# Ledger of designs, part 95: designed miniproteins, single chains, continued (2)

Each design is a single chain, and the fold is of that chain. pLDDT is the mean over its residues in the fold that is shown.

## One batch from the design tools (miniprotein)

Design m7309
Fold by ESMFold2-Fast:
Structure m7309 (fold): chain A 74 residues (1-74)
Amino acid sequence: SAEEKREKIEKVVLELAARLADAGVPDEEIAALLERLGKAKTVEELIAILEEFARRHPQARALVEEAIRRIKEI
């Protein structure tokens, strides 16, 4: 269902946020990312936000790409 997909995506996003913090991404940047992701109306928009974040934070690219792969499998 759409609700089950949303819950799975939310878990991936929260796990990504924790991994970004462990990788040394500043809390303020993670908070801004979560706010933008929360405003995304489609999965395509959510993926686009994550791809832009990876471009701005090359150190986080592998973590973000893994999150995108997991979201695409939902």
Scores: mean pLDDT 85

Design m7310
Fold by ESMFold2-Fast:
Structure m7310 (fold): chain A 64 residues (1-64)
Amino acid sequence: SPLEEAIEIFRAMADTVGEAADRAIAIAKEKNLSPEEARKLFLEELDKRVPELKKKVAEIKKES
């Protein structure tokens, strides 16, 4: 159903943000980064994950 598809996409997006945040936090703590550097790293980790997120969203749409 369109609603179930939307929910799965929202969950995929939430998971991607969570993974990027966890990676950025781990590196920031290890390297004692400033808040500004940690923010930039989080955005870089998000950008790295966008292609995989797009692929996952396309697969969800095919299954629906």
Scores: mean pLDDT 86

Design m7311
Fold by ESMFold2-Fast:
Structure m7311 (fold): chain A 73 residues (1-73)
Amino acid sequence: SLEELLEQLRKAAESDIDPDVLAEQVVGYFKNLTPEEREALREGLRRMQAEASGKAKEKFTAILDAIDAAEAE
């Protein structure tokens, strides 16, 4: 579910995964979602970014930037 995905992303953001690698994986998943699911994921990511700090915030920022770039094309 989207809720389970957001929880997994929260855990990934606290890990040592490269921000750009994580962002690329999330964008790939995002492109397979419905428009309603895409907006819900984006909203959840913005909330998590606002609450995060340090490396986790950098990872959520990279994900959101990558999603925005993909949608602009």
Scores: mean pLDDT 82

Design m7312
Fold by ESMFold2-Fast:
Structure m7312 (fold): chain A 80 residues (1-80)
Amino acid sequence: SLRETAARVVEGIIRELGRQAGVPDSELERILKEVRQAIEAGDLDTLRAIVDEFLDRYAPPELRPGLRAVVDQLIAAVRA
């Protein structure tokens, strides 16, 4: 339940930012698949790395700290 909620929130952030940045749907699907696989495997370090790379590449600089904080909070909740 909590992992599914975290997956949906992270996927939503990636989809919206990717759409705004003009990332092709095929590339977004590939990234979302990697995110889903990391969450399902419980590999939260890989999830964090994927999110960091995505935010550094596609998110506006002013939004990156806040979005990282949200993802870190979700990871902490899943680990608890």
Scores: mean pLDDT 83

Design m7313
Fold by ESMFold2-Fast:
Structure m7313 (fold): chain A 100 residues (1-100)
Amino acid sequence: SLKDRIIEIVESILDYLEELAKKYPDNPEVREAVEIARETLEKVRQAKSFDEAVKIIKEGYEKIVELLRRAKARATPEQQAELDHVIELIKEAVEKIEKM
């Protein structure tokens, strides 16, 4: 179903953020991003419509992107590249979901 495809995309983004948190366990912005991603997934599971799910994802992911950008300010060049990669994946996920 459409909802199952959205959930699969949201779960994939959570997996990337959890892997990032394992690499940077002392980064509070990355930790908070994982918590927001988990909350976003649970809210999406309970969403009553496609429009509600899209709104939840956009609101949650905008906060995650802001946190990851703040993390970049204190990151090494290698860490900045990984953070940019995850930010791009999040943007691509939002675009893909909006086009469904």
Scores: mean pLDDT 87

Design m7314
Fold by ESMFold2-Fast:
Structure m7314 (fold): chain A 84 residues (1-84)
Amino acid sequence: SEFLKQVAETAEKIKELAEEGKFEEAAEYAKSMKDQLENSPDEEVREKLLPPAEETYKAAEEGDGEKTIKKAEELKEIAEELLK
């Protein structure tokens, strides 16, 4: 539950950074989150959150602000759904 809260908070941070045009920082946060998700012992968490985390990272690396924001929002929603 604490880990999923951190994922949701990090997704919100990535969205804020992308809205500010800080794509390098957004990509760093997305990469860190992706790495943590790859090491998660929970298979359901990995299967549901890793693909949108990878998409968020790719969008941020490409400097696509709209896509980064959209994918970060999707990531946050999935993490919040898994919390309950």
Scores: mean pLDDT 84

Design m7315
Fold by ESMFold2-Fast:
Structure m7315 (fold): chain A 77 residues (1-77)
Amino acid sequence: APLYAVVATFENASQEQIDAAVAALKAVPGVTDVQVHVEGNTTTIVAYADSLEAAEAAAELAKKFPGVTSVEIIDFT
């Protein structure tokens, strides 16, 4: 089971921006899965990580995405 999740929230993001963000997060070593949730104009991307190091790397990457409004790390340990 994943030990960490990185939650990146976007408002009014295009599908192209979301697809690029998902591809970038999937390329981070230690990211095991990436899920996308859309509710109205809000898109939430959840990247699951097997280590804190991977979660921190994914979060730093996510903070640089165009249109990102928030980035959070959730610790399941």
Scores: mean pLDDT 84

Design m7316
Fold by ESMFold2-Fast:
Structure m7316 (fold): chain A 84 residues (1-84)
Amino acid sequence: EKIKEEIAKILRELAENVGTDDEKQFELLVKLFKLMKEYIKNSTPEEREEIQKIFDELLNLMRTYRSKEEFKAGLEKLAEKILK
Protein backbone atom coordinates (compact mmCIF):
# COMPACT_ATOMS: atom_id res chain seq x y z
CA GLU A 1 0.00 0.00 0.00
CA LYS A 2 2.99 2.38 0.53
CA ILE A 3 3.59 2.27 -3.24
CA LYS A 4 0.22 4.06 -3.76
CA GLU A 5 1.41 6.82 -1.40
CA GLU A 6 4.70 7.11 -3.33
CA ILE A 7 2.87 7.35 -6.68
CA ALA A 8 0.51 10.00 -5.23
CA LYS A 9 3.50 11.95 -3.85
CA ILE A 10 5.22 11.96 -7.28
CA LEU A 11 1.97 13.08 -8.98
CA ARG A 12 1.75 16.01 -6.53
CA GLU A 13 5.44 16.88 -7.05
CA LEU A 14 4.83 16.86 -10.83
CA ALA A 15 1.89 19.24 -10.32
CA GLU A 16 4.13 21.60 -8.27
CA ASN A 17 6.86 21.58 -10.95
CA VAL A 18 4.66 22.14 -14.04
CA GLY A 19 6.25 25.00 -16.01
CA THR A 20 9.07 25.63 -13.47
CA ASP A 21 11.71 22.93 -14.18
CA ASP A 22 11.41 20.78 -17.32
CA GLU A 23 14.37 18.52 -16.38
CA LYS A 24 12.94 17.76 -12.91
CA GLN A 25 9.47 17.24 -14.44
CA PHE A 26 10.91 14.69 -16.90
CA GLU A 27 12.82 12.89 -14.10
CA LEU A 28 9.63 12.68 -11.99
CA LEU A 29 7.65 11.32 -14.98
CA VAL A 30 10.25 8.57 -15.60
CA LYS A 31 10.15 7.61 -11.89
CA LEU A 32 6.33 7.64 -11.91
CA PHE A 33 6.03 5.33 -14.96
CA LYS A 34 8.59 2.93 -13.46
CA LEU A 35 6.67 2.72 -10.14
CA MET A 36 3.30 2.30 -11.87
CA LYS A 37 4.70 -0.47 -14.10
CA GLU A 38 6.15 -2.31 -11.07
CA TYR A 39 2.84 -1.90 -9.18
CA ILE A 40 0.86 -3.39 -12.12
CA LYS A 41 3.31 -6.34 -12.38
CA ASN A 42 2.94 -7.20 -8.65
CA SER A 43 -0.80 -6.49 -8.25
CA THR A 44 -3.88 -8.70 -7.89
CA PRO A 45 -6.23 -8.67 -10.93
CA GLU A 46 -8.55 -6.20 -9.15
CA GLU A 47 -5.69 -3.86 -8.13
CA ARG A 48 -4.24 -4.12 -11.67
CA GLU A 49 -7.56 -2.95 -13.18
CA GLU A 50 -7.75 0.02 -10.76
CA ILE A 51 -4.15 1.19 -11.35
CA GLN A 52 -4.36 0.58 -15.13
CA LYS A 53 -7.41 2.89 -15.22
CA ILE A 54 -5.44 5.62 -13.41
CA PHE A 55 -2.47 5.06 -15.78
CA ASP A 56 -4.77 5.42 -18.81
CA GLU A 57 -6.19 8.67 -17.32
CA LEU A 58 -2.63 9.99 -16.83
CA LEU A 59 -1.68 9.20 -20.45
CA ASN A 60 -4.91 10.82 -21.69
CA LEU A 61 -4.21 13.93 -19.54
CA MET A 62 -0.68 14.17 -21.02
CA ARG A 63 -2.12 14.02 -24.57
CA THR A 64 -5.08 16.40 -24.07
CA TYR A 65 -4.20 19.11 -21.50
CA ARG A 66 -4.62 22.65 -22.85
CA SER A 67 -2.83 24.66 -20.14
CA LYS A 68 -0.37 24.28 -17.26
CA GLU A 69 -3.26 24.87 -14.83
CA GLU A 70 -5.32 22.04 -16.37
CA PHE A 71 -2.32 19.67 -16.23
CA LYS A 72 -1.69 20.57 -12.55
CA ALA A 73 -5.37 20.04 -11.62
CA GLY A 74 -5.45 16.72 -13.48
CA LEU A 75 -2.32 15.43 -11.71
CA GLU A 76 -3.72 16.39 -8.28
CA LYS A 77 -7.02 14.63 -9.10
CA LEU A 78 -5.14 11.45 -10.12
CA ALA A 79 -3.18 11.54 -6.82
CA GLU A 80 -6.51 11.63 -4.92
CA LYS A 81 -7.90 8.71 -6.97
CA ILE A 82 -4.89 6.42 -6.37
CA LEU A 83 -5.16 6.85 -2.57
CA LYS A 84 -8.79 5.59 -2.56
Scores: mean pLDDT 77

Design m7317
Fold by ESMFold2-Fast:
Structure m7317 (fold): chain A 96 residues (1-96)
Amino acid sequence: RLQEILDTLLAEIDRLIGQMSPKTRGVAAKAILEKGFNPELVQREVAKAGGTPEEVRLSGLLALSVRGAVHVAISLGDNDRVNAIIERLKALAEEG
């Protein structure tokens, strides 16, 4: 079920964000917004910003989880959810 997959991905995004410092999750969110959902590019930006090896790993998982959540939300026709995900990434980027 697409809704159950979306709910699982949103919970995973919250978990991953909670495991990173505000600075590191902000850098990751900004990289996702500017460079798309490529985990390697997001991980590179987090590493450049002084993220730990664990934070670099988590940022790649965050990029993949956000990509999955956006894809599922689009498939459901849930434009409000797509917008909510993007707005949250913008808020995190401003925090970092």
Scores: mean pLDDT 85

Design m7318
Fold by ESMFold2-Fast:
Structure m7318 (fold): chain A 89 residues (1-89)
Amino acid sequence: SRLEEKERENRERLRELGRRLVEELRERERELDRLLEEGRITPEEVQRRVNEAIGRVLAELGDALDESLEELRKVREELEKERKEREKK
């Protein structure tokens, strides 16, 4: 099914995005921990930057989910249109 193939493609794309975003967060956490150990940043500033990074990740994931849902909707609409065109003959 074309819909099932698109769902699989979107799941793989979202998993890859999720992996990338988790890796970016882990790298950011390591950077902030190092700065904290060096006395170059306060614990309050670490918390602020972590919250900001989480907010960015959530926004990017939200946008990707909205895009994936819209793509699936378009595929469903195309399949329904093709079905109706076959019923007219």
Scores: mean pLDDT 81

Design m7319
Fold by ESMFold2-Fast:
Structure m7319 (fold): chain A 66 residues (1-66)
Amino acid sequence: MPASLDEQIQELEEYGRLNPEKRKEVQEAIDTLRQIAEGKLTLSPEELKKKLEFMDEALTAYDQQR
């Protein structure tokens, strides 16, 4: 399934909107991804993987097949 970086960011923004308590953490992750994409910030592969793991878990929990 085509999930571009922009699509992932939009999904995370929706998740953060529905979960205000996690909005700050979600926003930090989004900002980090955008800075990496623009070349303004480079994280180690392990740091990036950890952030992506959190986002994957959040998106999976948000994905309501109902």
Scores: mean pLDDT 65

Design m7320
Fold by ESMFold2-Fast:
Structure m7320 (fold): chain A 73 residues (1-73)
Amino acid sequence: MENNILVSLLVDEIVRELGPLNPEQQRAVQYTSSAMLSEDDESKRRQIFELTRKLLREGRTEEAIKYAKELLK
């Protein structure tokens, strides 16, 4: 349950910065959410959140998706 708060904050933050998410940005958020929920280490979850926010803000959506997919292996 607590991990869902970080996911909600990520979505809210990105929507505030970028406006409505396109399908690729939505995919990035979905993979990142899954990676965060699979991570037991709180500091690593925060790193996933911050890196994804940075990559999406910089328009590096494909890199955000690849990063999250690697964490889900």
Scores: mean pLDDT 75

Design m7321
Fold by ESMFold2-Fast:
Structure m7321 (fold): chain A 75 residues (1-75)
Amino acid sequence: SDAAIAALRAAIAENPNFARAWLGLGRQLFAAGRPEEALPYFEKALALFKERGDEAGVARAEAELARVRAALGLR
């Protein structure tokens, strides 16, 4: 998982508009028990998918946001 986080960070550094890498990093952080850190990555992924009109990406990012917000006790 640490190797996956490092690879995703490298991908974002090379292409900060790579929405799937932001989504992937959020997922890795959430799986590692770091939901507070995962939240802004899912928010960034959602914004990028919306900018591109990627409806499937938007749906995935919104589902992940709902899960992480529930884990944090957020509305």
Scores: mean pLDDT 86

Design m7322
Fold by ESMFold2-Fast:
Structure m7322 (fold): chain A 92 residues (1-92)
Amino acid sequence: MEEEERYRELLRQLRYSDIPEEDLRELQSQSTPAAKKVLETANKIASLGVKLNEEGEEDNEKAVEKMIEELSKTDPEVAEVLREVVEEDKKL
């Protein structure tokens, strides 16, 4: 439970896009299961972003929405966290 909460917190801080290099280094230094899971998830997100970009999806909001949909098939927990981040960004 605490590991899942830590993972969700890290995902919310990193947003739904590429992990900044500084945050990436910090996660690598932590060597926790939660940090590793976040890095693996970030790699999946990056791969999906590349695919969507290759398909000509220029709209960042639509790209994120499709990304959440694909992630909900394999990692539904990640999809929920990213949806929360998108909702928070819309409130800003």
Scores: mean pLDDT 64

Design m7323
Fold by ESMFold2-Fast:
Structure m7323 (fold): chain A 63 residues (1-63)
Amino acid sequence: SKEIGLRAVKSLGETAINLAKEGKPDKAIDTAIRMMKAAGDFVGEEARELAEKYIKEVENIKK
């Protein structure tokens, strides 16, 4: 459902943010972002817009 897909995007986005805040390797962060983008593409425009917000937040946190 759309609700499940949006939750998946949020969960993966939060994971990417936490990995970035903890200074985890770029490969781990990029994997979470890639999975989030795939979930967003599956759900549609609203989820893609949400994923873009998480990507910007991760970039702002990155050391």
Scores: mean pLDDT 82

Design m7324
Fold by ESMFold2-Fast:
Structure m7324 (fold): chain A 88 residues (1-88)
Amino acid sequence: MTEEEREKYLDELVELIKSGDKEGVDRFLARAAKEFPAEFYAIVAYIADRLLDGDPTLGRAIAEKYGVPQEKVDEELARIEEKLKEME
């Protein structure tokens, strides 16, 4: 996956979260689990889990299972939170 593709998918996730489309987020994550690299799936699952219900426990466990560094997850989460603020 290229950085451009990753950014595009993160933008798609941000739009779904911002619109409150929980079904859209669920479909995105189901697609991510099958089609995306495991690291990227773990990151987007953690972001969705944290931003939709405020409980990051499951998302963190997924990131740890796939060996994604917490710092990388936190960086992507911060970027997504900034995008959500900019789009208001």
Scores: mean pLDDT 71

Design m7325
Fold by ESMFold2-Fast:
Structure m7325 (fold): chain A 70 residues (1-70)
Amino acid sequence: SLLDKVIDDWIDGLAPDGTTVTKEQLIAWLESLGFSKEDAEAFVDKLAPDGTTVTKDQLKAFIDEAGKKR
């Protein structure tokens, strides 16, 4: 999907030699999409219950699962 590609390109830009993005980077990206900081933090906390980082694979898996629950 377009969203999956955008996330893939964004993660590669933020972590060119890594497979993870920080909570702060995810929050900033979600805010750029029109989310409030509070809503963005709640979203990130659900993706990474340890509250530290989110992997590229974890984020993609979440999007795929969310699509199946429509």
Scores: mean pLDDT 67

Design m7326
Fold by ESMFold2-Fast:
Structure m7326 (fold): chain A 86 residues (1-86)
Amino acid sequence: MQRYTPEEVRELATAAIEEAEKVAAELTADQKEQVALVRLAAEDGGAGVRRALEELFARRKEKQPPDAAQIEHARAMQAELVATLE
């Protein structure tokens, strides 16, 4: 089974929180709640972060995110996480 080091998990969690908070300023109340879930999950480690990110992306995709740079960065981060797990 693939494992992250505790340091790698912390870095991934911190990056996810920072990206989520950057977007939070332009989010609705419902989306801000999703950002809070990502933040909480990051403190529980990688498994929680992955679930929170998947849920946040699914909901945003339905509403069509306005920023192309945001989509590209999110896609790259997701692909990197998948590649790291395998």
Scores: mean pLDDT 58

Design m7327
Fold by ESMFold2-Fast:
Structure m7327 (fold): chain A 75 residues (1-75)
Amino acid sequence: DEEKKKLEEQITFEQLESFLAMAYSIAKKLKKQGKIEEAEKEFEKIFQLILKNAKKLGLSQSQIDRLKKLAEELK
């Protein structure tokens, strides 16, 4: 069922987008504490884990590119 696959992919995307938002929140908190270098390292670490899981969970290249664009906008 193509519709079921699209729905599962969308749910997966939304979950990973939520993790990206959480990564941004953590990085923002570290920046407020003056830990700018730690914030950048933690964000990048979590973002790489998100991308790895996106590929493993079968997200399309288009959806992976959307996650990358969102991460660049949050930097």
Scores: mean pLDDT 78

Design m7328
Fold by ESMFold2-Fast:
Structure m7328 (fold): chain A 100 residues (1-100)
Amino acid sequence: MSDEEIREKAEEEIKAAVASKNPGHAATTLVSVVMELVSRGMVEEAREFLRRAAELLGLSPEQTAALEAVFDAAVARIAAGEDQDAVYREFLLRVLEIVL
């Protein structure tokens, strides 16, 4: 699948999770797609998807700003050569705290 197809499929999964009142699944889908795009060097596409997911989740401006801040921290840590699994785990936990 193209990166655009991956993002479109993830948007539909997030919409379905929100409709089913499963914000935890929506958050997990968001983190998985964002981290996959970052691992491919597609940081701007990951940021665009993150913002779109925040809209789909109905997040406040404060929650969206917090989400972008934890995303920027995760990107910086990966760029610094930190263990991607450790960064993924921390990012998931922070996103769950913001969304739940």
Scores: mean pLDDT 83

Design m7329
Fold by ESMFold2-Fast:
Structure m7329 (fold): chain A 76 residues (1-76)
Amino acid sequence: MEEEIDRIAETLNQDPEKGLEEVKKLIDRIIKETPSPLAAKIAIDYFLNRVLSKVTDPEVKKKLEELRKETLAEID
């Protein structure tokens, strides 16, 4: 996971649109593979916090925060 997080963060810094698509794909995979909604929510929050710590563009950070809010609301 850590190596995948680093790769996604690098993609977000170089190509924000492609990076955001990769973030969405990983979130979908976490939801599909995690048996508990609470566990999925924890895993997504962890992943997004790690990615946010590695992203430098404030606009990309804002889009990630918006995606987090939307995704976590759907899992409630």
Scores: mean pLDDT 80

Design m7330
Fold by ESMFold2-Fast:
Structure m7330 (fold): chain A 80 residues (1-80)
Amino acid sequence: SLMDDLLALAREVAEKFGMSPEAIAELLERIKRAKTVEEIYQIVAEALDRETRTPIQAVQRAVLLTIFRRELDRLVAKYS
């Protein structure tokens, strides 16, 4: 389903950013309760921002959010 693919994508992005299993579990539960695709994007962006501690991580966050937005839009188009 679209939701299962969105959860898989968000998990992959969070794991690549180095989020803990606990933080990832909380992120995925928040996404399950989201009502719009834009809300899902904001939830992921906020989670990565909270985990950012260094300038290098800020660059990694920007790259991962760019990839996430692109893949998110592709999934929405696929299920439309």
Scores: mean pLDDT 88

Design m7331
Fold by ESMFold2-Fast:
Structure m7331 (fold): chain A 60 residues (1-60)
Amino acid sequence: SVGDKLQQVNKLVKDVSDKYGVDYDKLSFESSDTVKQMVQQGSSDQQMKDKIDSVAKKLK
């Protein structure tokens, strides 16, 4: 379900925030709209991770 996918996305954001030393809340906020759209489009975990990684690199 979309809810289950959003929980998985929250886990991906947490993992990326830890990896790059970026604040979780800031990364979550900055990526939220894009990630929500990707979930609705049925994007893969890898595609979402790549997008979150790109946002984290800009925030670091």
Scores: mean pLDDT 80

Design m7332
Fold by ESMFold2-Fast:
Structure m7332 (fold): chain A 98 residues (1-98)
Amino acid sequence: GYIEELSKKFKLPKGKIALLLLYELYSKDLPYNPEGLKLVSDPKKLLEAIVGHEIGNSDEFVKALAESKAEPNEELIEYLDKIKPSEEFLKLLEKYAT
């Protein structure tokens, strides 16, 4: 799926890409299906819990999320792996590629 291919391309962990994609979906108010809502009913609260503070500045939050060592649930990664990333998301991953 998309996260697996992006993980190989950008040399980033799958969980990291999944969290960044979840933030992208939340921040742009992009719809995901009812299965996603069952896995993460409140993406904002989950992401804020992982980072340890509320979403204020988007760039600072994305950086903190990218630097986090949190591992999302495998079921969430598998769900997000089916979502086609936007061109803007691909450019975001380029900033964190090693």
Scores: mean pLDDT 76

Design m7333
Fold by ESMFold2-Fast:
Structure m7333 (fold): chain A 60 residues (1-60)
Amino acid sequence: MEKEIEENIKRMKEVKAGLERQLADLAAQPDTPETRLERDVLEAFIAMIDAIEKIIEKKK
């Protein structure tokens, strides 16, 4: 695997960890339309990162 691909995978995992922390913080917030939208967006981004990781893993 090229060094750039490994660095990008590492960065994606760091981004996912950051999004998971934000999602946990939002879970402590009052349930409003705004916090629901932010939660849905964060969940969608986490799901996209998981899908990309699965595609990369499948190419091994």
Scores: mean pLDDT 77

Design m7334
Fold by ESMFold2-Fast:
Structure m7334 (fold): chain A 88 residues (1-88)
Amino acid sequence: SKEELKAELGRVVDEILKLAEENKELFLEKATPLELALYAVILGSASFARYVLEHKPDASEATLREMLRGARQDLETLEELVAKIKAK
């Protein structure tokens, strides 16, 4: 349902924002410029998804599914980046 998609998107977005905040110092101290740029893009995408959830109640189910797909990919990418940077 649309409500289930919104709830799951919110959960994934919250996980991205939490992981990013917990590792902010790591990225600032050890990330390459390209890794920092990707971190910033992922944060921007998560923030925009939160905006849609809070301010766009008419967002289509198709839009929410695509946003959830992107958010899940971003979470995986961020987890991989955190692991890679910690190994430096």
Scores: mean pLDDT 89

Design m7335
Fold by ESMFold2-Fast:
Structure m7335 (fold): chain A 71 residues (1-71)
Amino acid sequence: GAALSGTVTSLSRSGNHLVAGARVTVDGVEQGALVSASAATGEGTAKLLSTGRTGRVTLDAAARTVSGTLV
């Protein structure tokens, strides 16, 4: 899969769930993504808003970054 990396633009926490808006780069293209992750581990999933394509990601809430790989 393609590498995904970017910056968190919005972040919300409800219990053990983080929901984030992010600006990510995939194959040199910058685009919006929605990220859902565990507050405990940072592990989760991202969905690209333009294509609906999904991937596995790590969300670093403190650094406001996201990185991972599209499936």
Scores: mean pLDDT 85

Design m7336
Fold by ESMFold2-Fast:
Structure m7336 (fold): chain A 90 residues (1-90)
Amino acid sequence: MLSPEEVLKVEMELGARLLGAYALRLSARKENAPQDKLAKLDALIDQLEAIYNEVLKLKKENPNPDKGTVNKLMNEAEALWEEMKSIVES
């Protein structure tokens, strides 16, 4: 189980990923990226937001959430972030 301080660190890391994703999306739009590319980024951002909200939900339901569950969500968020970077660099 994670401490409240560890959960806060996870929230901050996911929040930073979301801000980074919004910045990548804004950059792609400014560079007139194809609509299909922008749509893919929007879909990945929606998935990342869902992961962030799931962590917030776990925190509300259990102040000391299971470490394995949170790590799984963090790994999913990291995979989405890597995919978003790959799309922008393509």
Scores: mean pLDDT 84

Design m7337
Fold by ESMFold2-Fast:
Structure m7337 (fold): chain A 91 residues (1-91)
Amino acid sequence: SKLKLGERIETSVRLPELNTHVIGVDGKNVTIDAGSIDGLKVGDKVLLSSFFTGEEIGKGTIVKVGKRTAVIELDEPVNLKVGEPVRIKIL
């Protein structure tokens, strides 16, 4: 949604920011320790960011969802490691 001119950006854009961990990497496919129980759905567009810095790692689409795991197909392959903490934002 667009903010009106002169409106303060709410610092309380309430988080449905998922804090999770990378549990698998296969080329552009990243498996995370978050799933349907966390509100993820197949077809969701997501932004993947560093947990520590908030720096954007990449954008992707959720292609597979289990109860507690999901697979993100990134638009480009990224250098991620298993066990890395990440933030997921649904776009």
Scores: mean pLDDT 75

Design m7338
Fold by ESMFold2-Fast:
Structure m7338 (fold): chain A 93 residues (1-93)
Amino acid sequence: MTKDEVEELIKEEREKLKSENVEERAQAAYTLGLMKDEESVLEFLKDPYEEVRLEAVWGSGLAGMEDVLRHAAEHDPYEEVRTEAQNGIDGIA
């Protein structure tokens, strides 16, 4: 993909943050995590559905976004999300 194509994809995925569809937000969270869009990923970690937050954690883990993973491991209300964030950190080492 060209740089312009990557920027357009990030813009499209950011629009999905406000979607009423959980699966659409989950897909965007994973994609933006892989693309290291920290600002959007931090917003997805505030999503009321753990499915969306888990996808943000998994994408961020694959991208090596340690600070984002530490935030999720310390602050997420669900143990499962915190555990997956910690597994992501352990995988970076």
Scores: mean pLDDT 81

Design m7339
Fold by ESMFold2-Fast:
Structure m7339 (fold): chain A 82 residues (1-82)
Amino acid sequence: SERLERLLEERREEIEELEKRILEEAPEQERAIFEALREKEPRLLRYSLLVLIEEERNGEAEEVNELALEELAKERKDLKPT
């Protein structure tokens, strides 16, 4: 999605700031989960952070979440509807 990629680029600094904040301020257990997601599922993490940023701003989180799920489904060939 062109809109999703544009939003990721526009929110790049905010995403990086949120990542740093989580790594510095989150409880150790939550930080470990975050680091694992960053290593194993970096795109899922980026989309999740974008949704959180949009939720704080304008309530566009639902649309961004839908677009993110669509893109993730395209990457995972094993996630076909049964």
Scores: mean pLDDT 72

Design m7340
Fold by ESMFold2-Fast:
Structure m7340 (fold): chain A 80 residues (1-80)
Amino acid sequence: MEELRKLFERYLEEVKRMSPAEQAGYALRGIGELYELSLKDPELAEEIEAEVKELLKENPSFAGRAGAYAAAGEYARKRL
């Protein structure tokens, strides 16, 4: 999951500059992409969600949520 953590660091820098509404949009898009992956590869989707939960424990903010799900979405999209 090193690639996912690297994506998270990149997205976290971007989303910290956004409004809460824009951060919510990024999170929702990522959640949607992760959901699509769950229909194709539910086991991989569960592994990604487990890593997202750890990132959210370490970063319990709107920015943290937006960054984590944006990263998860990009990681999932590359595997669709």
Scores: mean pLDDT 85

Design m7341
Fold by ESMFold2-Fast:
Structure m7341 (fold): chain A 58 residues (1-58)
Amino acid sequence: APPEPSKEEMEKVKEEAEKLIKDIIDKNNSPLDHEKVNKEIEKILEEKFPNVVKYSKE
């Protein structure tokens, strides 16, 4: 099983998610598909914080 994520790691995940949402909103002139945006954010978070994402899915 993956190790339990630290409080700091969980806070970084939240900060990264918020930053990614802002970056997507700022860069996109087209109407946003919220479902697609959420999937892209989740994929990026899984790549940056695989332990946190894996722990939450188990």
Scores: mean pLDDT 69

Design m7342
Fold by ESMFold2-Fast:
Structure m7342 (fold): chain A 76 residues (1-76)
Amino acid sequence: MLSEEVVELREKFEEALFARDVDAALAVIEQLVKMGEEEVALELLEAGIRFYEAAGRDDFAARLREKRDEILRQLE
């Protein structure tokens, strides 16, 4: 089961996406990575990329893709 802290971070990420606050969304991703929750961070980034693509926010989707690519490079 996910820890309560991870559940709260997922909720904060969703709130940041709906508020169109990409900096807040990326801050949640950074916190998850520091906790060793890279799989959760990548899952949330994929969801956020799809959300912003559907919303026509290519600029926001690009910022999330850059972070996803950075994390994937660190895991190679």
Scores: mean pLDDT 83

Design m7343
Fold by ESMFold2-Fast:
Structure m7343 (fold): chain A 97 residues (1-97)
Amino acid sequence: MLEKEVEELEDEIIKEAEKRGLDVEKVKEIIDDIKELAKRNGDLEAAVEALRKMLEAIKAGESVEKIESVGVSTYIAELLRKIGDEIDRRLAEERAR
């Protein structure tokens, strides 16, 4: 399901970007970066969230720079939070003995 949502969001984002006269090549590059990160980390939920926020930014008339910032920052921040939480949890368990 999530893989299909990523594909549908990609198509919607590209269509909206083209319709609004944005740099479609640059927008596609940003989407590809997020998809590559999601594939490497196995976290498609973070990718879906990032792409949804990118679509909202495009519909709000934001610049390509803002769209990139919203998408990439959302994805990376979510991954870093999950990694940090897991490390902290494991260390707390070990220290509690």
Scores: mean pLDDT 78

